# Designed miniproteins, single chains, continued (5): the designs that were tried, part 87

Each design is a single chain, and the fold is of that chain. pLDDT is the mean over its residues in the fold that is shown.

## One batch from the design tools (miniprotein)

Design m19009
Fold by ESMFold2-Fast:
Order: structure tokens, then C-alpha cells, then sequence
Structure m19009 (fold): chain A 64 residues (1-64)
């Protein structure tokens, strides 16, 4: 199964469907990453949550 490590690089990098806000230094694991035309990243997290992130405020690394 393909996994992605997403690291927040800014104080407010995005939020999850449960309302969690990503802060600088937060690291999450995603099973799916979709880059939208406006620079928004839609990620599906390993627990099934969705996250909306700013592409300019995160680092994404494929880990498996």
C-alpha cells in the first residue's frame, strides 16, 4: 500500500474534516494525495479522515 508523509511547514497549513488545524512541525501519514488546480492539496489520511492543505505550506514525501 502506498503511503505519503506530509509535514506542515507553516503555522497554519490546513485542516482535517474533524476540524483539526495543522501547525508548523505537524507530521501526518496519508494514503492518497490529490493536488488541485488552485494549489490546494486534498489528502486522505490513514485513519480515513480527509485533509485540505496548502501546497506552499507542506512537504510531501512518498514513504512506501
Amino acid sequence: KELYEVTALATDAGFTSSGKVFKKGDVITATDIKLLEDGTIEATLVDGERALLSADAVEIKKIS
Scores: mean pLDDT 79

Design m19010
Fold by ESMFold2-Fast:
Structure m19010 (fold): chain A 110 residues (1-110)
Amino acid sequence: APFKTTLTEETVRRLIEALRELVDEMKKNNYSKEEIVEKFLETLERLAAETGDPFLKFAVKILKSKKDPDEQVEALLGILRALLDWAEQHFPEYVEELRRILEEFEKLAK
């Protein structure tokens, strides 16, 4: 692959845990698209700062570049799809959990 990520199994596990918590909060609190995007961005910014991972830094930059909530949701879904593709190649044990997370966030695009 032309881009080697510094994503470790620990970083992926922490990201999945945080995203599961966000999905649970979405189901309990009926968050707006804007609130969901904000919480997702906060999660990525925290992990990017802690790990220095180029993929997470790029994901934060892309998401922050969007001002429209629907465009932010599309960018968020793109980030999750890229993460899922990467996990299929490197950490297949996390694929099923990432697919469930992606499916929950895809409901925001409808």
Scores: mean pLDDT 79

Design m19011
Fold by ESMFold2-Fast:
Structure m19011 (fold): chain A 68 residues (1-68)
Amino acid sequence: SPLDELLARYGELVRERDELQAQLDADPDNAEVRARLDEVSREILELGRQLVAIDPERFAAASEALGA
């Protein structure tokens, strides 16, 4: 299902964001980590908007399960 693929991608991005945030918290001056965090955060926002439009209940459940 295209929806399942988008939800899986959303989960991957949320985990990457959390890892990057932890790296940035440990090294606040790391411009490369900050730039990647900004990219991932933008992708999460764009994908989240698509998922809300397709299936808001499934998206809400996935976001809650990820601690997002």
Scores: mean pLDDT 86

Design m19012
Fold by ESMFold2-Fast:
Structure m19012 (fold): chain A 101 residues (1-101)
Amino acid sequence: PVPNLDNQELLDKALRGVIDIARKESKTEAAKKTVEAIGEAYELIKKGDYEGALEVLEKTLSKEEAEELVKILVDILNGGPKGVSDFAAAVKKAVEKAENA
């Protein structure tokens, strides 16, 4: 529920909210490290450092999962608020996978 406006601050708050919820729900060190990597990747994507974001994510995710997360975040930041739910689902899946590792 983020408006499709020239309002990067609302998008930032929504995405940070997803990350904060995932961090609070993370029970294992592996899951917490995965959420931290996603947060770091988001900051790198905001700076246009997509290669750095992929490198950070690939430490805890597969290359395909990392590329999917980067694409979702790039699409959201380019005015695709519809992707916020996809981002939340991808974060949840990554955390669940890390908890089972």
Scores: mean pLDDT 78

Design m19013
Fold by ESMFold2-Fast:
Structure m19013 (fold): chain A 88 residues (1-88)
Amino acid sequence: DDDMQAAAASIAGAILDPKNAEEYIKKGKEWFEKTAERYPEVRERLLELAEKAIALAKRAVENPETQEEDLAKAAELLGEAVRLAREA
């Protein structure tokens, strides 16, 4: 799924370039939403994962000391979303 791969690349970009984390997470959310529209049976779970990733991105911006950990957790949630979309 190209949209999920783009979301994964975006989360990786946030980890590599934390100053632009908000923009990368925003792009990731857009791809989560596109995937949710294509897989209605898992739509609610995909949107939940997007909301959690956004919350982690906001925490990373507010707390530079936890930024790497929070972005790594966001990447983990994206991995779960990729798996879920492939199983749908």
Scores: mean pLDDT 69

Design m19014
Fold by ESMFold2-Fast:
Structure m19014 (fold): chain A 87 residues (1-87)
Amino acid sequence: SKLEEILKKFEEKLKELEEKVEDLSKEELLQEIMKIAREAAQEAVKAGLSEEELEELARKMAEKIHEFIKKYLPELPEEKWIKLEPL
């Protein structure tokens, strides 16, 4: 499905970012995560995903971002965690 294709690309980009976590500042890491998430969201809208599919993609991406932040940015307060903007 298109949702699974977009999610896979998103996960692959996050994995590439994991290889660079020691070389990037916390601010740069957050900016890269935001960029990756926005690109995935834009691709989903262009692909014509339904509102329900967009919500599912957003939820799954948020879960992966949350796991990344917990592992690599554990001192970041929850209110500063990246939120996906409405599509």
Scores: mean pLDDT 76

Design m19015
Fold by ESMFold2-Fast:
Structure m19015 (fold): chain A 97 residues (1-97)
Amino acid sequence: MKERDKEELQRKAAELEPARARAQATGDPRLLLEVGLRETLALLGLSEEEIEEFLAMPLEEQLERLRELAKEAGVEEEAIEAVLEDYRALHAAAEAA
């Protein structure tokens, strides 16, 4: 891992820690979903701009983009489908909250 990328990732993790603690304390599924998703996308190598573009997409486009990223990362198709189903369920819970 490049030193610059490691430093940026550590900074982002530190920034997300208070938000994650708040989301867990409140039980707000929208905040939990957003924090978890932002961290996951950053770990997959997306820039802040790419993450914002992803979050602005409709659900179906987000699912397709996640499928592409998971395939590029070498995740098995069965595992990809399970993750997308969980993401869809969490998104529905967040919209309902």
Scores: mean pLDDT 65

Design m19016
Fold by ESMFold2-Fast:
Structure m19016 (fold): chain A 89 residues (1-89)
Amino acid sequence: SSEREKLREEVLKLSEEAAQLIKEAEEALNQGDFEKAREKIEELKKVIERLKELRKRALELGDQESALYAAVAIDEAEKAIKEIEKKLE
């Protein structure tokens, strides 16, 4: 359905956004820009919350594939946040 198509498009778009924010946070950390790294982590946390809502919606629609894409992106982003935050301590 068009609803499932839009959901899938949004999940993939947010997954790309999450990957880019991780890269930007890691680059900022490598440059010693801890303020920028923290800003990127806060943006990434917002993207994770949006992905969690989309995952829930995918499951409600029976769209297991979109739910899986969202779950993978969430897991990767949460792992990246933990690693970066450990280095900011």
Scores: mean pLDDT 90

Design m19017
Fold by ESMFold2-Fast:
Structure m19017 (fold): chain A 68 residues (1-68)
Amino acid sequence: SEEEMIRKAVEAARAGRLDEAMTLLNQLAEKLGLTPQQKVAMAKALVEHYETGELSDEEAVERLKEIA
């Protein structure tokens, strides 16, 4: 599901596996037909989650769902 794929990307980013998070984002972008702008916004959110960890995983999932 979309939510499961977003959740896996968020969890991968938190775990420091940005390559896995970006692979999941690419798969999600193809599945949902995301625009380049949406994909960039989601990628930035995943990088921010990886770098800061300020949001919970659940909050990050909700943020990404809003962008999609």
Scores: mean pLDDT 83

Design m19018
Fold by ESMFold2-Fast:
Structure m19018 (fold): chain A 83 residues (1-83)
Amino acid sequence: LAAALTRQLIERDLIAMGVPREKARALAEAAVRAAEATGDDREALFRAVKEIAISHGLSEEKAERVARDALAAVDTARALAAA
């Protein structure tokens, strides 16, 4: 549940930023995998998501925004799953 919600939130934000749906979905799925691998290490998650976004052609500014959005999405999804 938390992983699916995190993916949907990140995908939606990427589409709103002008990222094509197919690329947005791939990025969101990669971000969810990164979150699962990093656990509660917020710095490692931020760095991993930023690198993933850059590898898919986003600028550093957009990649940092996506990384911040991913942290917020993970926090939101985990809070909802824990309720």
Scores: mean pLDDT 80

Design m19019
Fold by ESMFold2-Fast:
Structure m19019 (fold): chain A 68 residues (1-68)
Amino acid sequence: MPSRAELVQEGLDTLSRLLVTAREQGNREAWRQGTELQVQFQDAVDAGDVEGLKSILEESKKLLQEVE
């Protein structure tokens, strides 16, 4: 099971890459979804919600795979 710090770092890296990729492709839907996930991720970090962080990270990775 990844640590909270590992989930935060991987989430930041994944969301950053997702938003950059969506912007470069002009993919408005991926940008919108990525921005929503970024807000949810920040809320989960602030709340210390490890299960929420894991869920958001999995969704972010799935979306990134779909746009790459």
Scores: mean pLDDT 82

Design m19020
Fold by ESMFold2-Fast:
Structure m19020 (fold): chain A 87 residues (1-87)
Amino acid sequence: SASEFLREAFARLRALVDAGASPEELLAAFEEILREALRRFPRETAEKLADQILAGLYLLLQEAGVPQEERDALVARATAIRDRLLA
């Protein structure tokens, strides 16, 4: 289900953030998750999942104490990935 996918996506991203993964590792995981969503779900559902995962990534970084400037920069890069994949 979409809800199960979202839960698994957040668990993966949370584990990476908690482990101190690099921005490059987080963005690679984010792209892989979005590509999987596009393979498994209709476009409209995948778009909603992408938006929820983007919002969740920002919140995970905030919870981990990542400074706002770094959060904004990483989320801008993640948004560019989302926009490219959904084009």
Scores: mean pLDDT 88

Design m19021
Fold by ESMFold2-Fast:
Structure m19021 (fold): chain A 85 residues (1-85)
Amino acid sequence: SKKYSFKEKLKELLRSVGIQEDSLTLDEIYQALGLYIIDKKLADPENPSIVHLKGTLLGELFGVDEIDARDHELINKMIESETLK
């Protein structure tokens, strides 16, 4: 699978959840973002598909206050915009 290196904000987020690698696949980055969401308790308690990002490093990175965790296409597009090839 193709590996990507990271722009600075994505690198900072990945380091905050214990990722030491300088390149990951998109699937590995997606998993690390899931770990960040769990660690920061960002999922809505009544509707866990909704993730609250306002005031978080991930929200700053994506430029949005909220995401739907089921929108894999949009999330992958946002991840790719924060990677280097």
Scores: mean pLDDT 84

Design m19022
Fold by ESMFold2-Fast:
Structure m19022 (fold): chain A 73 residues (1-73)
Amino acid sequence: NENRKKAIEYFEKAKELRDTDPELARQYINKGMKYVDESGFDDEVIKKLSEATGVDPSTFRRLVADRRGELYD
């Protein structure tokens, strides 16, 4: 899926910029998120997002689960 690859590319760029330009890193994370759908939140995407943000992968796994189930609860 090209959208999934684009999301990963943006998260990788965000990780690289995280120490140099945190504001640009955040912008790339936001751009990457636009390419991620629910099917695109696989382990690799979660790992790259975790590396880009410094947030634990389990937090993102929970947010994905919440978005699928608890968005309606």
Scores: mean pLDDT 72

Design m19023
Fold by ESMFold2-Fast:
Structure m19023 (fold): chain A 88 residues (1-88)
Amino acid sequence: ERKERGLKARQQIVDDLRAELERLFGPDEARRIMEKIENGELTKEEAQRLFDALEAAGRPEMLATLSYLAEKNGNKEAVEAIVEREKK
């Protein structure tokens, strides 16, 4: 069913992002970043640093994941950071 497939796909995307953040920053920092993403509390500067780190790691699909989560969680500062990055 569409809803079940969507939930599984979203969970996998979140799990993949968490794993990549753990690889880049370690488990404690990855947890902190994920909590800020889920709560819509990423600052513009934090979002820009995450995009730079993920792009440098060769994971452009994770930028799309962050964009989706920022919009879903109402994180206006992170959305602004995404829009500014896409203009370049």
Scores: mean pLDDT 74

Design m19024
Fold by ESMFold2-Fast:
Structure m19024 (fold): chain A 89 residues (1-89)
Amino acid sequence: MTFTVIITAQLTPGTSLSDSRNIGNQIRDIADTIPNTLDSQIIRSTSSSVTIRVTIDADDEQTARDIGQMIAQNSTTLPGVQSSSYRIE
């Protein structure tokens, strides 16, 4: 079954648009390390936040949520990220 997970990262004040896009690509790299990931795309990139859409193949919604949480937690460890969150769409 396919689920859509939206990851939103809040960026450090003063982040450039190019750095925001680079952070978005780093979050996509994190998502792509997960075997369940079918696709990842940057859907919004601003100086204050970046949003990534991740398509997950999982047996149930709880597994998709656990994967979303893991991506968000790992994204928070990236330089330039203040906080990150996920939601199921």
Scores: mean pLDDT 89

Design m19025
Fold by ESMFold2-Fast:
Structure m19025 (fold): chain A 56 residues (1-56)
Amino acid sequence: MTVSIEGKREDGKAFTTVESDALTPEQRKQVEQELADIMEKFDIEEFSLEVDVPPP
């Protein structure tokens, strides 16, 4: 299973997208919100992350 996460700032606001077959829609929203908060707190302009999650 793969988790793909992308974050970008536009007009001083952080926008994050999470694409994963391992996460529920609720978990995706939570991760997107937490990452947006981190981007704003630490002045991160752009990032891309891909993680392989083992099956449970």
Scores: mean pLDDT 74

Design m19026
Fold by ESMFold2-Fast:
Structure m19026 (fold): chain A 87 residues (1-87)
Amino acid sequence: DEVKKAIEYAEEALRYALEAMRAASAGDKAKAQAYIAKAQEYIDKAQAYLAKARASGKASKEDLLEAEVTLGVALIALGVAKTIVDK
């Protein structure tokens, strides 16, 4: 169930990106950087499982789109977290 794992890892990436934003806004740059690293780890896992799901040909178009959208939102959130930390 590669597409489900892709969605789950993308959701985890988004969670860590949001925690990074919270830590950064609180002035805890070290904690924010740790959460950024975790978000990137889960983005990498989500991308790997999404690639496997696409290659398998077994995932529905709707499930693949759900994984892609969730991953896209996580990538945007991570970018925002990195921008906040840079300030």
Scores: mean pLDDT 86

Design m19027
Fold by ESMFold2-Fast:
Structure m19027 (fold): chain A 85 residues (1-85)
Amino acid sequence: LQKQIDQLKKKLEKVEKEYEKNKSNFSDEEKKILEDLLRRARDDIEKAEKYLREGDFEKAEQYLMSAQMDIVSATAEIIINEQRS
């Protein structure tokens, strides 16, 4: 689980950098949606680490999956918007 959490942290950093590079191509509403997704991903990663430290592997995996879904959604939004430009 720790290795998977570390990998998601790196993926999140990459997605955040891609968002910043392409930020001018997004509408205000798209920016709000993306920033909310990225914030949720960070929060879910933090919760996954908390539950892993507490030995609650089931909860840690649930939050890890939620973070992965948020990252996938953010990545898809960035790709779709890049294709429009």
Scores: mean pLDDT 80

Design m19028
Fold by ESMFold2-Fast:
Structure m19028 (fold): chain A 57 residues (1-57)
Amino acid sequence: AAPPSLPGGNFVKTDEEMLAQLDKLIADLKAQGVPQEVIDAVQANKEQQIAVEKAKK
């Protein structure tokens, strides 16, 4: 039995919904002119999620 203790709430969402949220975040960060490194980190996280999904299939 896995412990239910998880701060912030970690839920399984559809990949489309997660990617849409990441796309919106990246667009907002670009509009704000944040450093490239921050944008790259978000992009890397998005790629990681896609890779995990493909690995399962």
Scores: mean pLDDT 68

Design m19029
Fold by ESMFold2-Fast:
Structure m19029 (fold): chain A 105 residues (1-105)
Amino acid sequence: SVSPDSITPSQNLRLARFLKLVGQDLQCPSVLKAAQYIEANPDKPPGPYLLYLLMEYQAGVLSPNCAQFVHNLFYGGSKEAVRLRKAIDNVLNGGDPVAAYNTYK
């Protein structure tokens, strides 16, 4: 697992592509927007954009599918959360975002 504050631009671009697929398939504008911000700023830490998703989750403004994804992204313990973490770690370690998403879903 890579720290959000030490992620490379290429890792950020793969992460953004993965999140874009999630946002499109779940019809989650907040996830898609986070992906777009990371893609537009690949040299910046992704942490602040991901924390914005956590804030929206805590505010109760996300649809059920979006809320479940954000819960799994930040809170461990479920089989789905473990599967998501493995997919993200694969993407950050050079894995193809489309292949990782297809394995995750």
Scores: mean pLDDT 84

Design m19030
Fold by ESMFold2-Fast:
Structure m19030 (fold): chain A 61 residues (1-61)
Amino acid sequence: MTESALDAAIEILKKDPSQVETAKHFLRGARLPEAQRQHFLQMLEAQADAALLIAELNALR
């Protein structure tokens, strides 16, 4: 985990997309707008495509 909670969430999902709760924990701690945070938490709750979620999170770095 090099930068932040956001980077930690990305790395966890890349290595094991089943670690949804751990990724949610890091996203709740990330420094991003509340609307964006809620969007990503909703994607994880809906079991969205992990590759799409990782791509959107990378776009915020």
Scores: mean pLDDT 74

Design m19031
Fold by ESMFold2-Fast:
Structure m19031 (fold): chain A 83 residues (1-83)
Amino acid sequence: NYSIPSTITDLEKEIKAYTISVKNLLENVMYPEAEEVVRAAVKLLKDAGQHDALIAFLTTVAVLALEYENLPLARFALQEIVN
């Protein structure tokens, strides 16, 4: 089912903020901090029951992790998608 447009907009803004944080940490080679931010965002999305947003976020994280050669983070994101 589709959600109310305002709810979608608010969720998109929050996910965008997490994505920007992960990208900045990866650009600065802050591997443990990047993983911590990803895990926090994943927990929030799971707690909210937002499965579609979770898969979209994890896909973005996997792409970013591969771009910055962070293979453990890419593996984590892909494993979470499969579950």
Scores: mean pLDDT 78

Design m19032
Fold by ESMFold2-Fast:
Structure m19032 (fold): chain A 77 residues (1-77)
Amino acid sequence: SERSERIGRAVTRIVRTGYEEGQEAAQEKAREEGERLGVEIKVRVRETDDSVEIEIEVTEPDGRVHRLVSVQPKPRP
């Protein structure tokens, strides 16, 4: 639970960075958070016509993989 909560908070920070600052900043944040937590975090920020999609993959040392996809609509038009 505690570890899941720490990973969840880190994922939230990475997602926010991806939406606010884009792919490069999100990747750097993922590196920092992963190093701090002892996990591998990969992030991909993909922009579509109407949304920003952020995909995060967290790999734990025991081989467990957690995947999250966050989608936010773009301001119109």
Scores: mean pLDDT 82

Design m19033
Fold by ESMFold2-Fast:
Structure m19033 (fold): chain A 69 residues (1-69)
Amino acid sequence: MAERERALSELNRLVNEALEAAEKGDEKKAQEYLDRAVELAERVFGPEGAENLRKSVEREIKKLLEKKK
């Protein structure tokens, strides 16, 4: 279970980094962290879980980026 535990910890870190980048208005960094989080989520949860994560986090990223405009 060590691999899954590390993957979940890294997933949470990547999602937080993506949201922080979006709050700062760094769309490129937010997208890079999101892409890495989705790739990891596909390995942990499968493609449906990864897609759900992408849609949820991407929506929040767009909302944060719009506030910076």
Scores: mean pLDDT 80

Design m19034
Fold by ESMFold2-Fast:
Structure m19034 (fold): chain A 95 residues (1-95)
Amino acid sequence: MTEEERRRVLRALKDAIEELKKSNLTPEEQIDRLTELLVREAGLSEEEARRYAKWILDQIEKGASIESILIGLASYLFPERLDEALRLVQEVLEE
């Protein structure tokens, strides 16, 4: 995965999480949308994507900031490129 592909994944996740925080979707519908996005954008298996989707939803319900959620996701998705991924999180949050 390239730096541009990692940036695209983090941007897509930011946009989806912001939309879900404002949405009237059920928890299962929110999990399904995040799962589909993680499979499509990050290339995760459906099972792994659902695990991350459930974690994201739990963080949203606990009142975690979008920045904290994206930092956590960057650590899980891009552990070998963590410094780059954390910089990309900041860049994406400024968009």
Scores: mean pLDDT 83

Design m19035
Fold by ESMFold2-Fast:
Structure m19035 (fold): chain A 99 residues (1-99)
Amino acid sequence: EPEVDPVALKVQELLRRIYEAIAKEPVDREAIAEALEEIAKLLSDKESLAGLAVYYKALGREEKAKELAEKAGLSEEEVEELAEQVRAEIRAAAERVLA
């Protein structure tokens, strides 16, 4: 579908904010959490909510991670395991964008 979804554009902008926040020393977790919250409002897909739950857990936002995980049908144990991997992946992605 060639028509660009306005939601997709906002998600792209929010992802850039996340990458910039990760590049800060110390990492700006508050900015990342705000961006993820906006993405969560834009997305209602169960698959997307599952990914957001893992990201919230990686940021230490335990309460929001649990809510999103329940909506997506993920267990808390799975979210904890994936959160560690996601944090490493986000860091690698940030280096790629900033390099």
Scores: mean pLDDT 66

Design m19036
Fold by ESMFold2-Fast:
Structure m19036 (fold): chain A 80 residues (1-80)
Amino acid sequence: SVEEMAELSVEEMKKEIDREMKKISEIEDEEERLKALREFRLKLGEALQLALEKGRITAEEVKELAEHFHEKVNEIEEKM
């Protein structure tokens, strides 16, 4: 859930991003892969906002996690 993800440390959140992005990259259908990517991006955004509002992470850590996610997105898009 968004709430569970928002409770993770920065390192744990990076691992969760890696895990989910790997699953998304293994989806053979391009349309289903894009849908899963959009859904995860929204979930990650909500979790980052919630963690920031609760003071669990800093704005700099939000940027770091967003950049990590975008790096993984670029790796997947090269295969589409």
Scores: mean pLDDT 83

Design m19037
Fold by ESMFold2-Fast:
Structure m19037 (fold): chain A 59 residues (1-59)
Amino acid sequence: DIRDYAVEYALSKGVSRKEAEEIAETVVQYIEDSGAKPNRKQIEMMVDGILERKRVKAQ
């Protein structure tokens, strides 16, 4: 499941479960809106991109 994988990957990056679930929802929504069929590496890249944008926005 894409959502479960995104949550597990985000948790591995040290975010809270709540934040990981919010990131996973964003990834799932993007996939549903775009019709994409991403592999695990692409899911990881999307999670990393969201985390990077959050760091830049917090500055």
Scores: mean pLDDT 78

Design m19038
Fold by ESMFold2-Fast:
Structure m19038 (fold): chain A 95 residues (1-95)
Amino acid sequence: SPERRRRLEELRRRVEEVVREAEDRLAQLIADGVHPGLARGLVLNEFARRMRELMEELGVPQDDIDRVLEAFYDSYLVDLLSLREAAERALEVLE
């Protein structure tokens, strides 16, 4: 539907902002002397929580949120994609 497409476009725009903030936070943690593996884990947990909150705010159904986050974790942890690429792949679940 046109409404669904507009909500997905808004979600993609706001996810791009969350990805940029997460990438900046990762760089800051590493620069501050946090071990890179720990820093990546901390940013991942914060990113996943923000993604869930954002999708809930935009009215994404709970089952779709769970599918998006499962696809995100698989892309990031199994396929070893960047936060950006994993987020883009995960949002394809909503298409």
Scores: mean pLDDT 84

Design m19039
Fold by ESMFold2-Fast:
Structure m19039 (fold): chain A 67 residues (1-67)
Amino acid sequence: MSLEEKYNSEDPEVRVEAAKELKDTKDSTLVARMIGRDMAIPPELEPEFRELAEKEGIHYFKRVDPV
């Protein structure tokens, strides 16, 4: 199973495993690919995605709802 498939899993344990794998591999190209597909990032993976994206100069644009 690819990292992309793992983090999109409905199983929370599989998503936690994906977070660990992402942290260990630090594959910034994979992070860029996932962001480019406008994929929802699970909360467990968000800090690792942010760190890797920043290292590659990929900017996160979080939607901020108007107050």
Scores: mean pLDDT 61

Design m19040
Fold by ESMFold2-Fast:
Structure m19040 (fold): chain A 68 residues (1-68)
Amino acid sequence: SFEEELEKLLKKAIEEMEKTGTPLSEAIRRLHLEAMKLQVKTNQDSIKLTQFLLRANKELEEKYKELK
């Protein structure tokens, strides 16, 4: 559930970059904020959040390069 909701946030960030031209820095900022809110709401382990954010940053950077 937590991991599934994080994946939905990442997919949304990628779609916003693709469809609305959201800048990489703004996509990362919004994703991090929403992921942190979700972690607090669900009382989840910070290690899982950190692992997700490291992977998500890389995926958003790869998408930015693809759209460039």
Scores: mean pLDDT 81

Design m19041
Fold by ESMFold2-Fast:
Parts: C-alpha cells; sequence; structure tokens
Structure m19041 (fold): chain A 109 residues (1-109)
C-alpha cells in the first residue's frame, strides 16, 4: 500500500502542476485510477482519491472556471463508474459528498 500511495502521490503532483494542460491532467488521473484498479484497490479508496483530486481542482488558482468545469465533468464520469461498485449506504454518502463539491464549484465560478 505504501508503494501504491507514493506512486499515486507522484501522479497527483504531476496532474496538478500549473504547467500541465487540462488533457494531460485528465490522462494522469485516468492512469492513477487504472493503477488502483490493477492493484485491486477497494472502490471506496478509488473514490477517496478522486475526491482529493476534485478538492485540489476547486482550490487551484491557476485553473480558469472553464478548465475547472472540464476537469470536474471528467472526474464526475470516473466517480459514477466507481459508484456502480459500491453498496447502497456508500453510494448515498458519495452522492452527498458530490453534491457538496458541485455546490462549492458553482459558488467558486
Amino acid sequence: SDALLAELDALHARAHDPAASVAERIALVEEAVRLMRERRAPPYLIFGYLYAVAETVLRDPSLSPAEKRELWAHLRGLVEEVKRELDPAARAEVDALLAELAARLEAAL
């Protein structure tokens, strides 16, 4: 798990580099999710990673409102895929957290 966390941290740092394009950031996040799935990370851990990425995107002053919306749309797609693998109680928790993030994004734009 420590080696996976270190690799995910490195991908996360690259995905949030101000010099990285939106397309590069999306590709790096998709690579991280793929790596987590290959390592059989539980779905809720993959959601936790995507939530951390969404939080970083919302707080990133180098991203325009349009770039934040584009990244958020892709993150939502990945989260919806993960949600299909969760039990009903975990899905309800994820929906509540996503609603909070969406409200924060709308308020920040």
Scores: mean pLDDT 79

Design m19042
Fold by ESMFold2-Fast:
Parts: C-alpha cells; structure tokens; sequence
Structure m19042 (fold): chain A 105 residues (1-105)
C-alpha cells in the first residue's frame, strides 16, 4: 500500500539521522513510520512496523534510555512474529538481551 511505501521512506530518513547521531530526529521519524505503517494491514505493514520499532529501540539505547529501548524491541519482536519474520524476531531478541545486559551492569 502507499502507506507502507511512505512508512519505508520515513524509516530510511530516520536511519540516516541515526547514523548522523541525531537520535531525537531519528526517534521522531521512526515513530512516524510506525504510525503510518499501522494504518495498513498485512505482513509487509507488520515488517515495516517491526523495522521502525527496532530503529526506535536502537536510538533510545544510544541515548541511554534502556527502558524505552527494551519496550521498543519487545514491540518490534511482536510485529515480526505477526509477519512470520523469524529473522526479525531473532534480531529483536538479540537486541533485548544486549540492552538488558547494559541495564544490569
């Protein structure tokens, strides 16, 4: 759908800001990508939501907000599971474990 395509573009823009270290702008764009993808249905929409939520998790973690990061990765895991994306689920589980280790240290 057009919403999924627009969400992918927002996700790409968010990832660009994240690579530049502008985590506030990355969070805003990833949040917009997730919201737009949530207006569509099906596995492609669920995958884009998962990808945006992974970007949110990484951005929060880089800001030291480990609680928000873990929550975002858990939500990403659920979206990848709904999409049947086992690779996405495994990546989300890995990021949850890594972030929990940072919180426990």
Amino acid sequence: SSNVQQARQLYIQGSDYRLQGDYDQAIQLYSQAVQLASQASGPDADRVQGQGLMGLGDSYRRQGDYDSAIRSFQQARDRFQQAGDSVGVDQADSQIRQTQQLLDS
Scores: mean pLDDT 91

Design m19043
Fold by ESMFold2-Fast:
Structure m19043 (fold): chain A 76 residues (1-76)
Amino acid sequence: LEALREALRDPDPEVRARALAEIAALPPEERLALVPAIREATRDPDPAVRAAALYALAATGDPALEAEAREALAAA
C-alpha cells in the first residue's frame, strides 16, 4: 500500500492515474486505508487523475464515499 501512496506523489500524471486504477482493483479493506490519499487525488491538477480518483472512491462500496464522488463529478 505504501508503494501506491508513493506513486500518487509521482510528478508524472500517468503514474498517478495508473496508481489510482490499481487502488480501484484492491480488496475493500485495502482501498479504505487509501481513502485519504484518493481524496487528495480528486483535487489533482490533471483531469485524468481526478477522474481516476473519483472512480476509485466510487469503487470502495461505501455509500458516503460514492455520494462524495457523485457530487464531485456533478461539480466538474
Scores: mean pLDDT 75

